# Ledger of designs, part 48: designed miniproteins, single chains, continued (5)

Each design is a single chain, and the fold is of that chain. pLDDT is the mean over its residues in the fold that is shown.

## One batch from the design tools (miniprotein)

Design m17647
Fold by ESMFold2-Fast:
Structure m17647 (fold): chain A 76 residues (1-76)
Amino acid sequence: KNKILDKVKAEVAKEFGVDESKLHYALKPIIGKYGTLSDILEDIKKAEEEYKAGFLTDELAEQLAAEIEKRFNAEL
């Protein structure tokens, strides 16, 4: 299950041209559905700091989260 999530995360990162670290912020809405990981929470905190600096928008984060959830469900 973790391998599927990692694969989807990497594919979405490549398609949208974003760093995988920024996807941790986008994963925030879906981690409660698929489990909570301490490493992901640490990376989400870093992404939130970057978001506060204006480098990641809510719109982009929501779009990335929706795409990850869609592809993860399709791989199950």
Scores: mean pLDDT 60

Design m17648
Fold by ESMFold2-Fast:
Formats: C-alpha cells, structure tokens, sequence
Structure m17648 (fold): chain A 90 residues (1-90)
C-alpha cells in the first residue's frame, strides 16, 4: 500500500541558511537513492525548519526510509529535532 512519510527537521538557531539547505539536500539525495520511492518534495519552511515529503511503494519501505532519514538528520550537529509522520495512502 502506497505510504507517505513526512520528515520535519528543526535546526539550531546558530545554523546558517546554507547549513539548513545542505542537510535538506543530503536527506533528499538519500531518499532519491531508494528504488521504492515514487515521489519526493522538499521545502525550506523557515530559516530553521525544513520538510521532506516522500511517497513509497509500501508501508515497509516507508518505515525503513523513515529510520534511515532520521539517523542521517540526527547525525548532523546543526539539527535540534526531527519529527516523522507516516500515513498510508488508500
């Protein structure tokens, strides 16, 4: 069943716009490397907040990708918090 993953990344106030963009670009590249990913949208919501929305072929793929993206985001010293939402589509 197709599944949507939304990852909201909150950055430290000391993070620059370039550092925020670099993290979002890195997460987008990781998502693009997954063959079960059907659609990717990324956006910078504010100077300290970015979001990535991914649609996967299956709920299992969504859960695996969510874990991978959370680990990558949390490894960056400029990331303060990550929120993940997983929603089955139809």
Amino acid sequence: MKTRVTIDVFFKESATEEEVQEVIDKLTAVAKSNPEVLKIDSMILSKHTGSIIVVTESEEAAKELAKQLEAVAKSDPNVEKVQISIHKLE
Scores: mean pLDDT 84

Design m17649
Fold by ESMFold2-Fast:
Structure m17649 (fold): chain A 85 residues (1-85)
Amino acid sequence: SDEEYYALAREVGELLDPRIEELKEKGGEEMIELLRELQEAIRNKDTKRASDILRKISDMLSKLGYDDLAAKLRALAAKFDALAA
């Protein structure tokens, strides 16, 4: 539902927004591009693309040592997948 979609999009924003500048600095151009693509996918309600990009961000976060944040983003990616009928 739209209500469930907006709830998940809000959780993504609340999770990433406080760290976004730090993640851009540590992840560099690849992270900047993934964050831009994620924002675009969420804006366009492309649930499948949002899930894919969240997994890519999660993988990069694990490489950077943000394992807890990575796990939370993987869980959100799975919820976006479940929302796609």
Scores: mean pLDDT 86

Design m17650
Fold by ESMFold2-Fast:
Structure m17650 (fold): chain A 61 residues (1-61)
Amino acid sequence: SAALERKRRELGREIADKLIKSTIEAMKEVVENPEKYTDTQLNLAKVMLESLAKELGLPVE
């Protein structure tokens, strides 16, 4: 139904917005405080970020 389709679009936008905001905050924290993280944690975060960026169609370096 049109109402269900509208709610799904709204939910999708809300989830995307939250994911983007969380990703930006996580990146900011890592950039400002890299000494707080192990190499393993940094590598895991990089892999997860690249996977998320690919899924969202964002460029990855």
Scores: mean pLDDT 72

Design m17651
Fold by ESMFold2-Fast:
Structure m17651 (fold): chain A 104 residues (1-104)
Amino acid sequence: HMKRDELAERVRAAADRAVELLRKIGEQMDPETRKEAESLAEAVRAAADTAVEMIRKGQNVDEAVEILRGLREAAESVTSKADPELRKEVIAALDEMIRAVEEA
């Protein structure tokens, strides 16, 4: 098995990147979309914290993967009118989070 700490660090790094990109997108958009982006960023942080704890404890991650897939779908909706390159980067960061959790 891959070292759990390495997978946990990958999840946190990807989450931090997704949160920073969502914050940047929100700053460039209308107040309602900014609020949606901020709420999504909080959800991504919470999901990352839960996934990291589950990985470190060697617990089943299936539920965490489902939550992250839901957040990826929400991100596609929230960023649908954002800059296409920033949108692509947010989705790529969430895909990396999902991949790291699935490898646990």
Scores: mean pLDDT 85

Design m17652
Fold by ESMFold2-Fast:
Structure m17652 (fold): chain A 66 residues (1-66)
Amino acid sequence: GVEVRELRLSGALPLEEQLAEVLAAVRPSDIVVSVATGRVIRTLEELRAEILASGDELVLRVIRAV
């Protein structure tokens, strides 16, 4: 089966803190999707770009095989 989890990141947090929060919450085999854009996040550079493009809040959907 699959587990689906949402991460909500405040745009008030520094970029480095937002990156650290996501990296602590996700595993290498997880599929991470930006809810606002539908973009699949595959790399740290893509994650950084999505955080910078987001407004007050970034919502990520984390899909994990269980």
Scores: mean pLDDT 83

Design m17653
Fold by ESMFold2-Fast:
Structure m17653 (fold): chain A 79 residues (1-79)
Amino acid sequence: MVDAEDIRRAGEELIELGKKTGNKELIELGEKLVELAESNPEEAIELALKYGARTVSKASEEEIEKKLEELKEKKKKLE
């Protein structure tokens, strides 16, 4: 089974990053990622890439992209 806990934890880390940087979009993205992690992990990753990368600063974008790439690699290995 897809590890929904890994995806949920990544969403929680995005929320913490948003709190540290004062980035509200990052917090909202992380909250949505946590919610989707249990019901639709694939959509959670797609949503984070689509909305997070467009709205947040370059520094926040790099952190999001790195975490999402790690999740994608885990998904590939589970196939």
Scores: mean pLDDT 65

Design m17654
Fold by ESMFold2-Fast:
Structure m17654 (fold): chain A 66 residues (1-66)
Amino acid sequence: MSLEEKKLELARRAAELIQASTDPELVREAQNVIEKIRNATSEKELDEVQKEIDRLEARLAEQKAA
């Protein structure tokens, strides 16, 4: 996968978190992730962003289960 393709995939996942959540903190963190994606210049930076998205998705799943 190219760097650009990975950025688009991660940005889409972050946008889905914003649309699916009513938690202002989670929405703010997802918006910060989108900014990190825009500024990322390496695969390492995108791997860190992906881990952050994974944590936010897990938190959203907890909120939906409650």
Scores: mean pLDDT 80

Design m17655
Fold by ESMFold2-Fast:
Structure m17655 (fold): chain A 89 residues (1-89)
Amino acid sequence: SMAEGAEKMRQVISKLNPEESEKLTREFEAALALDYSSPKAQLLLQEVLHRLIKKAVELGISNEAATAVGMVSGDEEKAKELVEQYLKE
């Protein structure tokens, strides 16, 4: 569910360093507060999800991040694909 995905996102974000955790938490909560039918809200959420996966790959916790992102976005395969893209960098 979206609520479960949001909680998993918060757990993954908390594993980042304090500066990145604060920034991503602020941006994620801001995105969640917007109307999801808005293209702007969807873009902001997508940017937060992409940035979390990138940071999680750098820290070796990409599987946890992919699961959380998949639950929030409803697209687990796209989340896994994004992890693979960052792993190739």
Scores: mean pLDDT 77

Design m17656
Fold by ESMFold2-Fast:
Structure m17656 (fold): chain A 87 residues (1-87)
Amino acid sequence: MEEEKRKEQLEKAKKETLESIRKLKEILVDKKEMSKEELAEILIKAGESAIKAYELEPDKVDEGVREGGILLIELGKKILEELEKEK
């Protein structure tokens, strides 16, 4: 029961992450101009979702997913930091 529940949560997290990436792609295709703030927020949310997937199934989800999530959050934070300096 517990393992089936965690598998469903992992699949849901994967689908939500993929859907977020698809929405990002649609925005990039339909609107050639994104603000740097919007890009940073999307990267941070995508990274948080990747880390959450690893937290739900740390024994089955590759460490690279967690590391990739951390890198996405770091990239988003760097973009926000550069914007703060431009104020």
Scores: mean pLDDT 69

Design m17657
Fold by ESMFold2-Fast:
Structure m17657 (fold): chain A 55 residues (1-55)
Amino acid sequence: MSDEELAKLKTEGVSKAVLEFPFIRLLDKNGNLLKVLSFRSREEGQKEADKINKL
């Protein structure tokens, strides 16, 4: 995921990513589901979830 894509997710109100392979659930600060991303690799998904959780 690019820095531009991460900035867009932050603008959309995403504050937390939960890895449920093969998906990542993107939640707002209140725990509401905003978006679901899918990944083929668990390792790639975990890396992207960690980036989002650092925002």
Scores: mean pLDDT 77

Design m17658
Fold by ESMFold2-Fast:
Parts: structure tokens; sequence; C-alpha cells
Structure m17658 (fold): chain A 90 residues (1-90)
């Protein structure tokens, strides 16, 4: 559980950095990272907020990728990082 929250926080932080030129998307990913870090430290109430902000960040990133090639490439990098980090939990 804690390792999964740390992974989600790491992915969300990287997503926030990649989307720095998309302020709304970057902020949603940053909030997701903060909440998942709190969940990893034992605050179970932060798990739901982390999930809400991460999902919202992904939805906005997908919407931006429909008309912006740079946003599409950044979203692909986030998805790749998420898969790579998840493989480490085996």
Amino acid sequence: MAEEYKLLAKVARKASELFKDYPATSELFQKAADYYEAAANGDKSSERLGAIYLTSGYLLAIAESLTDEDAEKKLQEVVKLSKEEKQKLK
C-alpha cells in the first residue's frame, strides 16, 4: 500500500513537471502528488483526494492532447513512466 502511494506520488510529480507550461494540468498533478505522499505517510483520507486529483489531471491532459502535439507527447511520457514504476512493484 505505502509503496503504491509513493509510486503514484512520483508519477504525479513528474507529470506536474512535464506539464509545467499547462498551469491547470500541472497544478492538478501537483495536488495529486501531495495527497498521495500524505497517504504513503499514513493519512488514508488523502488517498481519495489523490485519486480525484490524479484522475482530473489525466482527463485535462487528454483533452489538451487532442489539439496539442506537445501535450500528447508529454502524456505519452507520463503513461510510460507509470508503467515502468508499476513494474518495480513486482
Scores: mean pLDDT 84

Design m17659
Fold by ESMFold2-Fast:
Structure m17659 (fold): chain A 78 residues (1-78)
Amino acid sequence: KEPSLETVLKFVDFVGEKTNVPKEFLEKVKEILKKVIESNGTYELSEEEKKLMEKLLKEIKKFVETAPEEVIEELIAS
């Protein structure tokens, strides 16, 4: 099943809680993800939105690489 908008937004909130990422940054990412999902992936990201998404992906990658194996297993199981 494709993840629902609600599930994706909850995941962003989870990442923000586990990482010390500013709430303002998370809210901007949520807006971008909402636009992408509501457009069935046809929404064209602006250069600023691309930079924000790249920054989020870098933080997620760092979190996954440094997180204990148990935390990663919990995320995969969810």
Scores: mean pLDDT 68

Design m17660
Fold by ESMFold2-Fast:
Structure m17660 (fold): chain A 100 residues (1-100)
Amino acid sequence: SEKLKKALAELKKKLAASNNSEEFKEYFNKGIEYLEQEKYEEAIEAFKKALEYLTDDSLIPDVAWLIGYAYKKLGDYEKAEPYLNFAKEGSTNPLIKELA
């Protein structure tokens, strides 16, 4: 999806500009890479690991959307729903609000 590609590119820029740890950035970028490869279970694990190293809370809604999106792609709508709802209320990215 072109909208997904644009959202992921904007998230990579937001991540690079953030004051998060290098460990957060490493796992977040790894999660994005897995997501682009349609490796949804690996993406979820990478994003969950990124959250363990989070220091800038502004990215929590964005990470939640990525986890929820990956669960939705796996058909796990029950696990996806709380993440996607959190992302809709907290994200400042209009593409994420549209895709969630």
Scores: mean pLDDT 79

Design m17661
Fold by ESMFold2-Fast:
Structure m17661 (fold): chain A 98 residues (1-98)
Amino acid sequence: MDAEKAIEYAKKAEELAKKGKGKEAGRYAALAGGYASRAAENGDGEKAYEAAEKATRAGLLASKVSKGEGAPYAAGGAIAGIGGGVTAGIALGRKPAI
């Protein structure tokens, strides 16, 4: 499932950020955000939301590590994660109240 790939890539981004590889961490954070958005579109709202949160967190962490070099990639990952989270939130939170 795309949500599982998003979570996997988010974990990879976090590990790379911890190792000081901010540029690579930013790339994986962006991939995680993209897959989280796809998972939301595929009706995996709960897992997509979790994946989007992890992608956003990984993107922010990568941004701190890659300051000056690769920071645009980390920012892209964070934005993609937020986009996926919004989509998932709408899909999950637009519950008709009856």
Scores: mean pLDDT 65

Design m17662
Fold by ESMFold2-Fast:
Structure m17662 (fold): chain A 87 residues (1-87)
Amino acid sequence: MDAELAAARSLPLDEAAARLAALAARAELAGDLETARRLGLEAVALARQGGSAEALHRGGLEGLIAASEGELREEVERALREWEAEL
């Protein structure tokens, strides 16, 4: 995952957001909730800086949010609400 993270962060903002969203979803399925939360929030932040909501959908973040429980879901939903309010 570390090498995949480094590769994702070297991409343009749109592609980086999509790749990090995909890595967050993968971490959630693996039970690594801390990594999933961190990467999900990072994907939303990158989408706000130059990506789009479409990039997050391509990465599967919507599925991650729907599947998540507790703190991870609340944090990602809050970040998305803040971003959407600025659009």
Scores: mean pLDDT 66

Design m17663
Fold by ESMFold2-Fast:
Structure m17663 (fold): chain A 93 residues (1-93)
Amino acid sequence: MEKLLSLSDEEKKILIAAGILGSAGAAAELLGKSKGTVSRTLRRLEELGLLERSIINGRTIYRATEEAAKAIEENEELRKLAEEVQERIAKSL
């Protein structure tokens, strides 16, 4: 929880977008950021234990950890950011 609250709003949005979309490239496109910026942030989020990375059929898939998912559900600010990210995804489909 404390680790997640210490993140910038930009880093929180990157965490949520990557957790939902599973991809650094998709998260970068959704948020209007460079893939390099998103990839560096995702690496930091993995180091903090907020994201997990899996390689499935040669593709890198990201997911929020149980700790991060719980923190998002329990925090009003983070839930609002998750709703904003989900709305952006819905509008991009």
Scores: mean pLDDT 79

Design m17664
Fold by ESMFold2-Fast:
Structure m17664 (fold): chain A 96 residues (1-96)
Amino acid sequence: LFSQEAQQKLGRAFTLYGTAVRLYSQGEISLEEFRERMIEAAKLLREGLILAGADEKKVNEATDRLIELIRNGASLSEIVRGLSDLITVGMESLKL
C-alpha cells in the first residue's frame, strides 16, 4: 500500500510519460520538448517511489543516470531503457 502522496506522484509521472511518448510519436512535440517532459516525469517517479518505500540510494542513482543520459542527447531507445531500469530498481526494492 502506498501513501496518497506517493500514488499521486506515481500517477502523474506515468501520465506525463504516456502523454509525452504519444505526442512525440504523432509528431506533435519536438524531441527537445519530449526530453524535457521525460526529465520532469523521471523526477516525479523518483519522488513517488521513495515515498512508496523504495530504496532511496538506488532510486536516486537510477534517476540521476536517466536524467544525465537525456541531457546528453540520449536516443528514444536509451531513454526507454533508462525508464525501464528506474521502474525495475524501484519495484524490486518495494517487494510488492
Scores: mean pLDDT 82

Design m17665
Fold by ESMFold2-Fast:
Structure m17665 (fold): chain A 58 residues (1-58)
Amino acid sequence: SEAARRTLTRAVLSLSREEIETRSLDDFIAELEKTDPAAAAFARSLGGRNLAELIRNV
């Protein structure tokens, strides 16, 4: 959904360079799922092996 995409975009834009380099993709998605399960599902659908790859897909 557009709302899920917007939430995901906002979440990734709030990440620092250090967080992108050190935080795992699984931890990021798990934390997102606690507040917005739809945004977390959208993130999983985009794929990627790490957080930097997810950000390129958003």
Scores: mean pLDDT 82

Design m17666
Fold by ESMFold2-Fast:
Structure m17666 (fold): chain A 106 residues (1-106)
Amino acid sequence: MKKAAVILATDSDDAELAAEKLREKAEERGYEVIEVLVLPEAAAGVDPETNEPSEEAVELAAEAIRRAEEAGAEVIVTADVPGTKALVEAAAEKAGSKTPIVYLDI
């Protein structure tokens, strides 16, 4: 089984419920979930001038990716949401990560 870390960035009050759904879906797909990292609300923010993820959001997500890799994650699992995809891709580039990212619908 591949070891997976769940990383979620959301401004929703239901962030913990969304993270639990991602964990369950990852496990159903045969991943061993070893970490669940729910990022602070700042990580869900976009720059109002560029409509891209903020520098703070990218750094928070990059730190989460690094922590997941240190924990032994072979795959990163996150939500299939357009803003989350842009954030996680930018964060992976910033972290220099080659860990595969899997987007799951919640």
Scores: mean pLDDT 78

Design m17667
Fold by ESMFold2-Fast:
Formats: structure tokens, C-alpha cells, sequence
Structure m17667 (fold): chain A 112 residues (1-112)
């Protein structure tokens, strides 16, 4: 089960990384360009960091993965105004992630 779960999480994160709205989320925010970002979002998350944590065995369940995606999106929603393109990218990625996570849950249920 664990090995299959890790493989599944890696497939999901790669699909998220390939999404058109994923560009702002692929790597950590450049804090030199937004020096107040760390005051609003003290632990910034990115899809590349989530992938690294899965590869290191620090994220081992779908629930942990979902929580990290939600934290990443929440950070963007907190810092960027609702009318911004970056906020819109966060909403689009969140919707796509919800679909991918639902499919992943079904795959895991079939294996349990």
C-alpha cells in the first residue's frame, strides 16, 4: 500500500506541475521581489517542495498531500487580492487539484 500511495502522489503532483495555472506554484515565491510575503505567509509552499517531501517520505498519505496543497493555495489567497491573475491561478489550480485528488481517492479505495 505505502509504495503504491507514494507512486500515486508523485503522479498527482506531476499532473499539477503540468497544469497551465501552475506556473506561480512550481517553485517557491521569490521573496526578493515580494519582501513582505514572509510576514503574511511565513512558511511558503510550492509544488516542487511538496514533490521533494513526497520523495523523502515526509508526505506518505493522500490526506497529508491534500493538506499541503490546501496550505499552498491558502497562502496565495491570503497574499494576493481576489481580482488579481495570481488569485485566479490559485482558484483554477485548486479546482484541478480537487478533481485529481478525488480520482486518487477512488484509486486507493480500489486497492484497499
Amino acid sequence: MLEYTIELLLRVVERLLAHESASPFRYPVDVKGVPDYLKVVPDPMSLSLIRERIERGEITSLEEFEAEIERMVAGFRTYFPPESGLYADAEELAAFADEELEEARRELEERE
Scores: mean pLDDT 79

Design m17668
Fold by ESMFold2-Fast:
Structure m17668 (fold): chain A 119 residues (1-119)
Amino acid sequence: MLKLSPEDFAAFLRRMAEGATSPEARAFLQKLADIAQKAKEVTLETKVLETYFDENSTVTKGRFTATFVLEDGSVVKITGDYTLTTDHAAGTLTLKFENVTVEVDGKKETFSFEATLPL
């Protein structure tokens, strides 16, 4: 389990919003970033399921759970699957998220998105 700065996690969510495959997913990720920035505590749990290497890349697949504790004590939980591809020849990191489920006030929304970042 990793404890994250609310500000750093909000910045990460905003970067993911830029890579979102739909306007609805982007808007929702931006709302989550605003919530994360105002959160009292943010925790991240990851489980690595598979890691493999080839000549030019490292691929890690796993699952994550991010939990935000808000000022009023309410909890926002995000769970999803991830694939991280580090391409050493291109100098890029590709982040692919699938089956990302967000639960807020009993409402569940599911998204998938991808982002590519320079190393």
Scores: mean pLDDT 77

Design m17669
Fold by ESMFold2-Fast:
Structure m17669 (fold): chain A 97 residues (1-97)
Amino acid sequence: MELTPAEVLRYLADVWEKVNPEAAEYLRKAAEAVEAGDYEKALEYVKKALEKQVEWIEEKVDLTPEQKEKLKETVENTLKDFEEMLKRQKEKEERLK
């Protein structure tokens, strides 16, 4: 069975829960928003989860300026990947109407 965007978000929340429970909670809220068909709100929650993950990494790890820039790039790329995934899911559901 191919994983839905909501299932992917819940899987990530379960993985992050023990390390960053605040970020995990936002991922669960994003999954709920996807299931409700509110893709804009889902993306907002994913962005908040990534912000909490960055805060956790910066608090626990003494990053060099180059590592901080790479982390920022990774977060921006991850957000764009989720935006594309949610856009495709919305278009797929609209085609069924």
Scores: mean pLDDT 77

Design m17670
Fold by ESMFold2-Fast:
Structure m17670 (fold): chain A 68 residues (1-68)
Amino acid sequence: AELEARIVELSRRLTELQNRGADPELLDKAGEHVRAARAAYQAGDVETAQKHLDEAERFIDEAERSAA
């Protein structure tokens, strides 16, 4: 499933960034959106899950730039 795969991949990237010492504020924001996406996905709210994954990806992208 597309949403499940996105949740898994963003969770993996988030863990990698935590291990690299990326900005904890950006990681907290990304993690909050990943958790909200999982909750929406489990409730069957695909649209809300997609929005939260899009937000999580933006914060993860910022954290990756911050860690470089």
Scores: mean pLDDT 84

Design m17671
Fold by ESMFold2-Fast:
Structure m17671 (fold): chain A 72 residues (1-72)
Amino acid sequence: SLAARLEALRRRSEERLRRYEEFMKRFAELLEKGDMEGIKKLIRETYGIDDDKAIEELVKSLLNQLKELEEK
C-alpha cells in the first residue's frame, strides 16, 4: 500500500534526524573538551572514513553547521 510506504519513508526521515541530532551533540561535546582525537574517532566510526584529509574537510563542514545554529 502507498500509505504504508509513505509511513516507512517518514519514519526513516525521523530516524535520520534523530541520528544527526545525537551525532551533533557528541561532536559539540568533543569540541568543548578540545578532544580532536575523539572527533576523528567519532567521524571514522559514524561514516567509515579512514582518510585524514576527508575527515578534516568533514570537520570543517560540521563546524560551519554548528556556527549557523549558534548565529541563528
Scores: mean pLDDT 77

Design m17672
Fold by ESMFold2-Fast:
Structure m17672 (fold): chain A 75 residues (1-75)
Amino acid sequence: SMAEKLAELEALIKGAEAQREAARKALENAEVIPELTREQLEEVLREAEKLYEYMKAKDFEGALEAAKKGQEAIE
């Protein structure tokens, strides 16, 4: 179960990192990502930053929650 949770978290982290980088670049360069509004980009960025902080603290449950909120922001 821990291995499954770590694999799930790893996949979410990779997704969140890609989304965070894309959102930050779009915000900084005033680029438009067709699937996301500026408000959604800002929300994705905020949740991705929280995910990073939780990972630094080794809070896996917090990291999973932040990653989930990031995904929900773009739905």
Scores: mean pLDDT 63

Design m17673
Fold by ESMFold2-Fast:
Structure m17673 (fold): chain A 80 residues (1-80)
Amino acid sequence: SPLTREEREEIIERLSKEEGIPREVMEALELAHEGKIEEAKKLIMEAAGLSEEAATAIAEGKEPSEEAEKELLEFEKKLK
């Protein structure tokens, strides 16, 4: 059974605090899981400052282009 919205919010909050992942990124991943790919892309672009191509790779879980992969690696380094 898919998680309720309330259960997802609790998981996102917990993971954001435990893993150090920005809440906005976790919210975008949850939107993508719900099939709201365009909303997830927009949130990633606005919150993380990533390009549409990099945001698409995250939201759709698809193989990124060479340029998008570079952006994602640089973003991941900023989380450390």
Scores: mean pLDDT 67

Design m17674
Fold by ESMFold2-Fast:
Structure m17674 (fold): chain A 55 residues (1-55)
Amino acid sequence: SLLDKIEEAVYEVLKAIENKDVEGARKAMERLLSLLPEDQQEKVRKEFEEILKKI
């Protein structure tokens, strides 16, 4: 289901962050964004960029 794909993408982002893999986190984030409504994509992207700056 779409929800399962979103959960998998979120898990991949979290794993990349845990491993301090900035490129992997960005790639997983782009997959996650492709599953979200367009109106939410920009907000989520901005929040992730703030998180990635802390790595």
Scores: mean pLDDT 80

Design m17675
Fold by ESMFold2-Fast:
Structure m17675 (fold): chain A 93 residues (1-93)
Amino acid sequence: MERERKIEEIAKLLKEYRRLLEEKGPLSELEEIARRIEEITEGDEDLTRAAAAVLAGIGRGLSREETLELARSLPGMSERALEYLERLLELLE
């Protein structure tokens, strides 16, 4: 389905973001990846919130479990957004 394709594309970008962050890559490249994720999630509020929560988790060096707990504490995280988040985290493994 089209939505699953978007989730897979976001997961690939999140993996690259994590790699660049670990390698102390240039901030401009990290910002470009974040912008591309925002473009892919445009028009889907739940997917936008899920992707933002994963980006925050990566940026803070959080584990999968810590990222899930962070996401559950965020205002506006619907059940659908949490499902997208879990799928993104699964694809990052």
Scores: mean pLDDT 83

Design m17676
Fold by ESMFold2-Fast:
Structure m17676 (fold): chain A 87 residues (1-87)
Amino acid sequence: SEREELLKRIEELAAKAEEYAKKAVELAKEGAPQEEVEKEKEKALKYLDEVRELLRELGAPQELLDGIDQAKEAIEKAVKTAAEAAK
């Protein structure tokens, strides 16, 4: 069904968001150039934006949408914390 295909797409995008978020944090911990860290972070955030939009199309409750927003903030904070710790 279209719903099953959409749910599978959400899972795939969420997995990609996690992958790029981890890469951004690892690069920040290693003291990589800010441009490289930001590139991977931006990819993670864009995948979460796509997940949020698809969840909204599925009529997901506001709590799930808020969870995606919190995940985006957590990624930004984790990258910043890792970069500061590398100094």
Scores: mean pLDDT 87

Design m17677
Fold by ESMFold2-Fast:
Parts: C-alpha cells; structure tokens; sequence
Structure m17677 (fold): chain A 117 residues (1-117)
C-alpha cells in the first residue's frame, strides 16, 4: 500500500512579501516536487506568483495573477502555464476582509493541505 506523500512547508516573510516553499516527499523520504509561492501585499491587492518544479528541478507549472479584496472576499484570476506551454486561467476566491488576511489564509490553507497529507 502506498503511504501518502508528506509536504514540508516553509514560510519566509520580508516586509509585504511572503514566500511559501512546499517540498513534497515520497514514502521513502525522496523529494518528488517543489512548489514556491510568492505573495506580495499592496493595499487591497495581492500579487501571486507560483512555480512548481519536478524532482530534477525542471519547471512544470507557473501561475501568476492578482487578487483584489472586495465585499469580504479576495478574488482574482491566475494565468497558468504548464510544462507543455499550454495556457489557461484559474479563478481564486478567499474569504477575507483585507489583503493581509487573505494572504495569511492562503498560507494556513497550504499548511493544512500539504502537512496533513
């Protein structure tokens, strides 16, 4: 039976910029993927940049976009590019009264999603 992959989440805060590094490991403790998410808070907006790397360090996914806080929710579209060069848009919505609250909620969700298996 395959054991669930565990993630290691590292959060670095520098001024208005939050960098979240997620390292995913297999059952044997080998790194299988790495995700780097950068959040920059500017007024009512969060600029989001995400890069996903495979075990060999090849970029397999990139996403970027801006979330805006309106009516107790941070809402925006991310432009996603995969390893095949395909582009698509993804809508992201987070309940929050401020851009800082939305950024913190994203960080806590990532910890819950990747540290819990």
Amino acid sequence: MALPTKGKVTVKREGNTITVTIELYDADGNLVAKKVLTLTVEGDEIRLEEEVYDADGNLIRKAEGTLRVENGRAVGELDVTDADGRRYRMTLEIPAESAEEAADALVEQLKADYESG
Scores: mean pLDDT 80

Design m17678
Fold by ESMFold2-Fast:
Structure m17678 (fold): chain A 78 residues (1-78)
Amino acid sequence: DELNELWKKVYEGDQEALRKLLEKAEELVKKGEEIGFLMLGALEVIGEQIGAEKELIERAKELVDKKREEYKEKAKEV
């Protein structure tokens, strides 16, 4: 719910909302909760669209990379 509200603000060009959305995504990943690759990829694309700082875009990329590695490790464990 709050996540959806943050997405709307990001689409309106709110860089602060993007930062908060990234913080929530990072928290979910740290807790081991499920979050989709498409959602994480969209953070990078939208960040570029609104002219976000490179640091925010890098954070989105790091989340995607971390989730990709997590998926690979799960595949090894059967």
Scores: mean pLDDT 71

Design m17679
Fold by ESMFold2-Fast:
Structure m17679 (fold): chain A 109 residues (1-109)
Amino acid sequence: SRQEEERRRARQLIGQAGGNLGLGDQYLEEGEELLKQGNYEEALKKYQTALQHLDDGRRDAEAARATPSPEAQRQAEGLLAQIDEATGRTQQLLKQAQDELNKRKALEA
């Protein structure tokens, strides 16, 4: 039925959003480890990859939120909150890595 198809689609979108959040968090953690090691250029690449996955997750979560399923809407709202927090953290660390890389390059000039 149409309702069963809509519920299956909503569940798939929630799963995809959660998976993308998980990948975003993984690349964020890898970037933080590289940042601690002073590997700013590699940290930037990890943060850029994290932001790509978080952006994909946001699109999936927003699509799930647009479905007529109250359960999927609630789950999507929770995922969007987590994605927004992870995105903000990743952007802050990306800026930090860029600032440190720029300072290093200025000292070499």
Scores: mean pLDDT 90

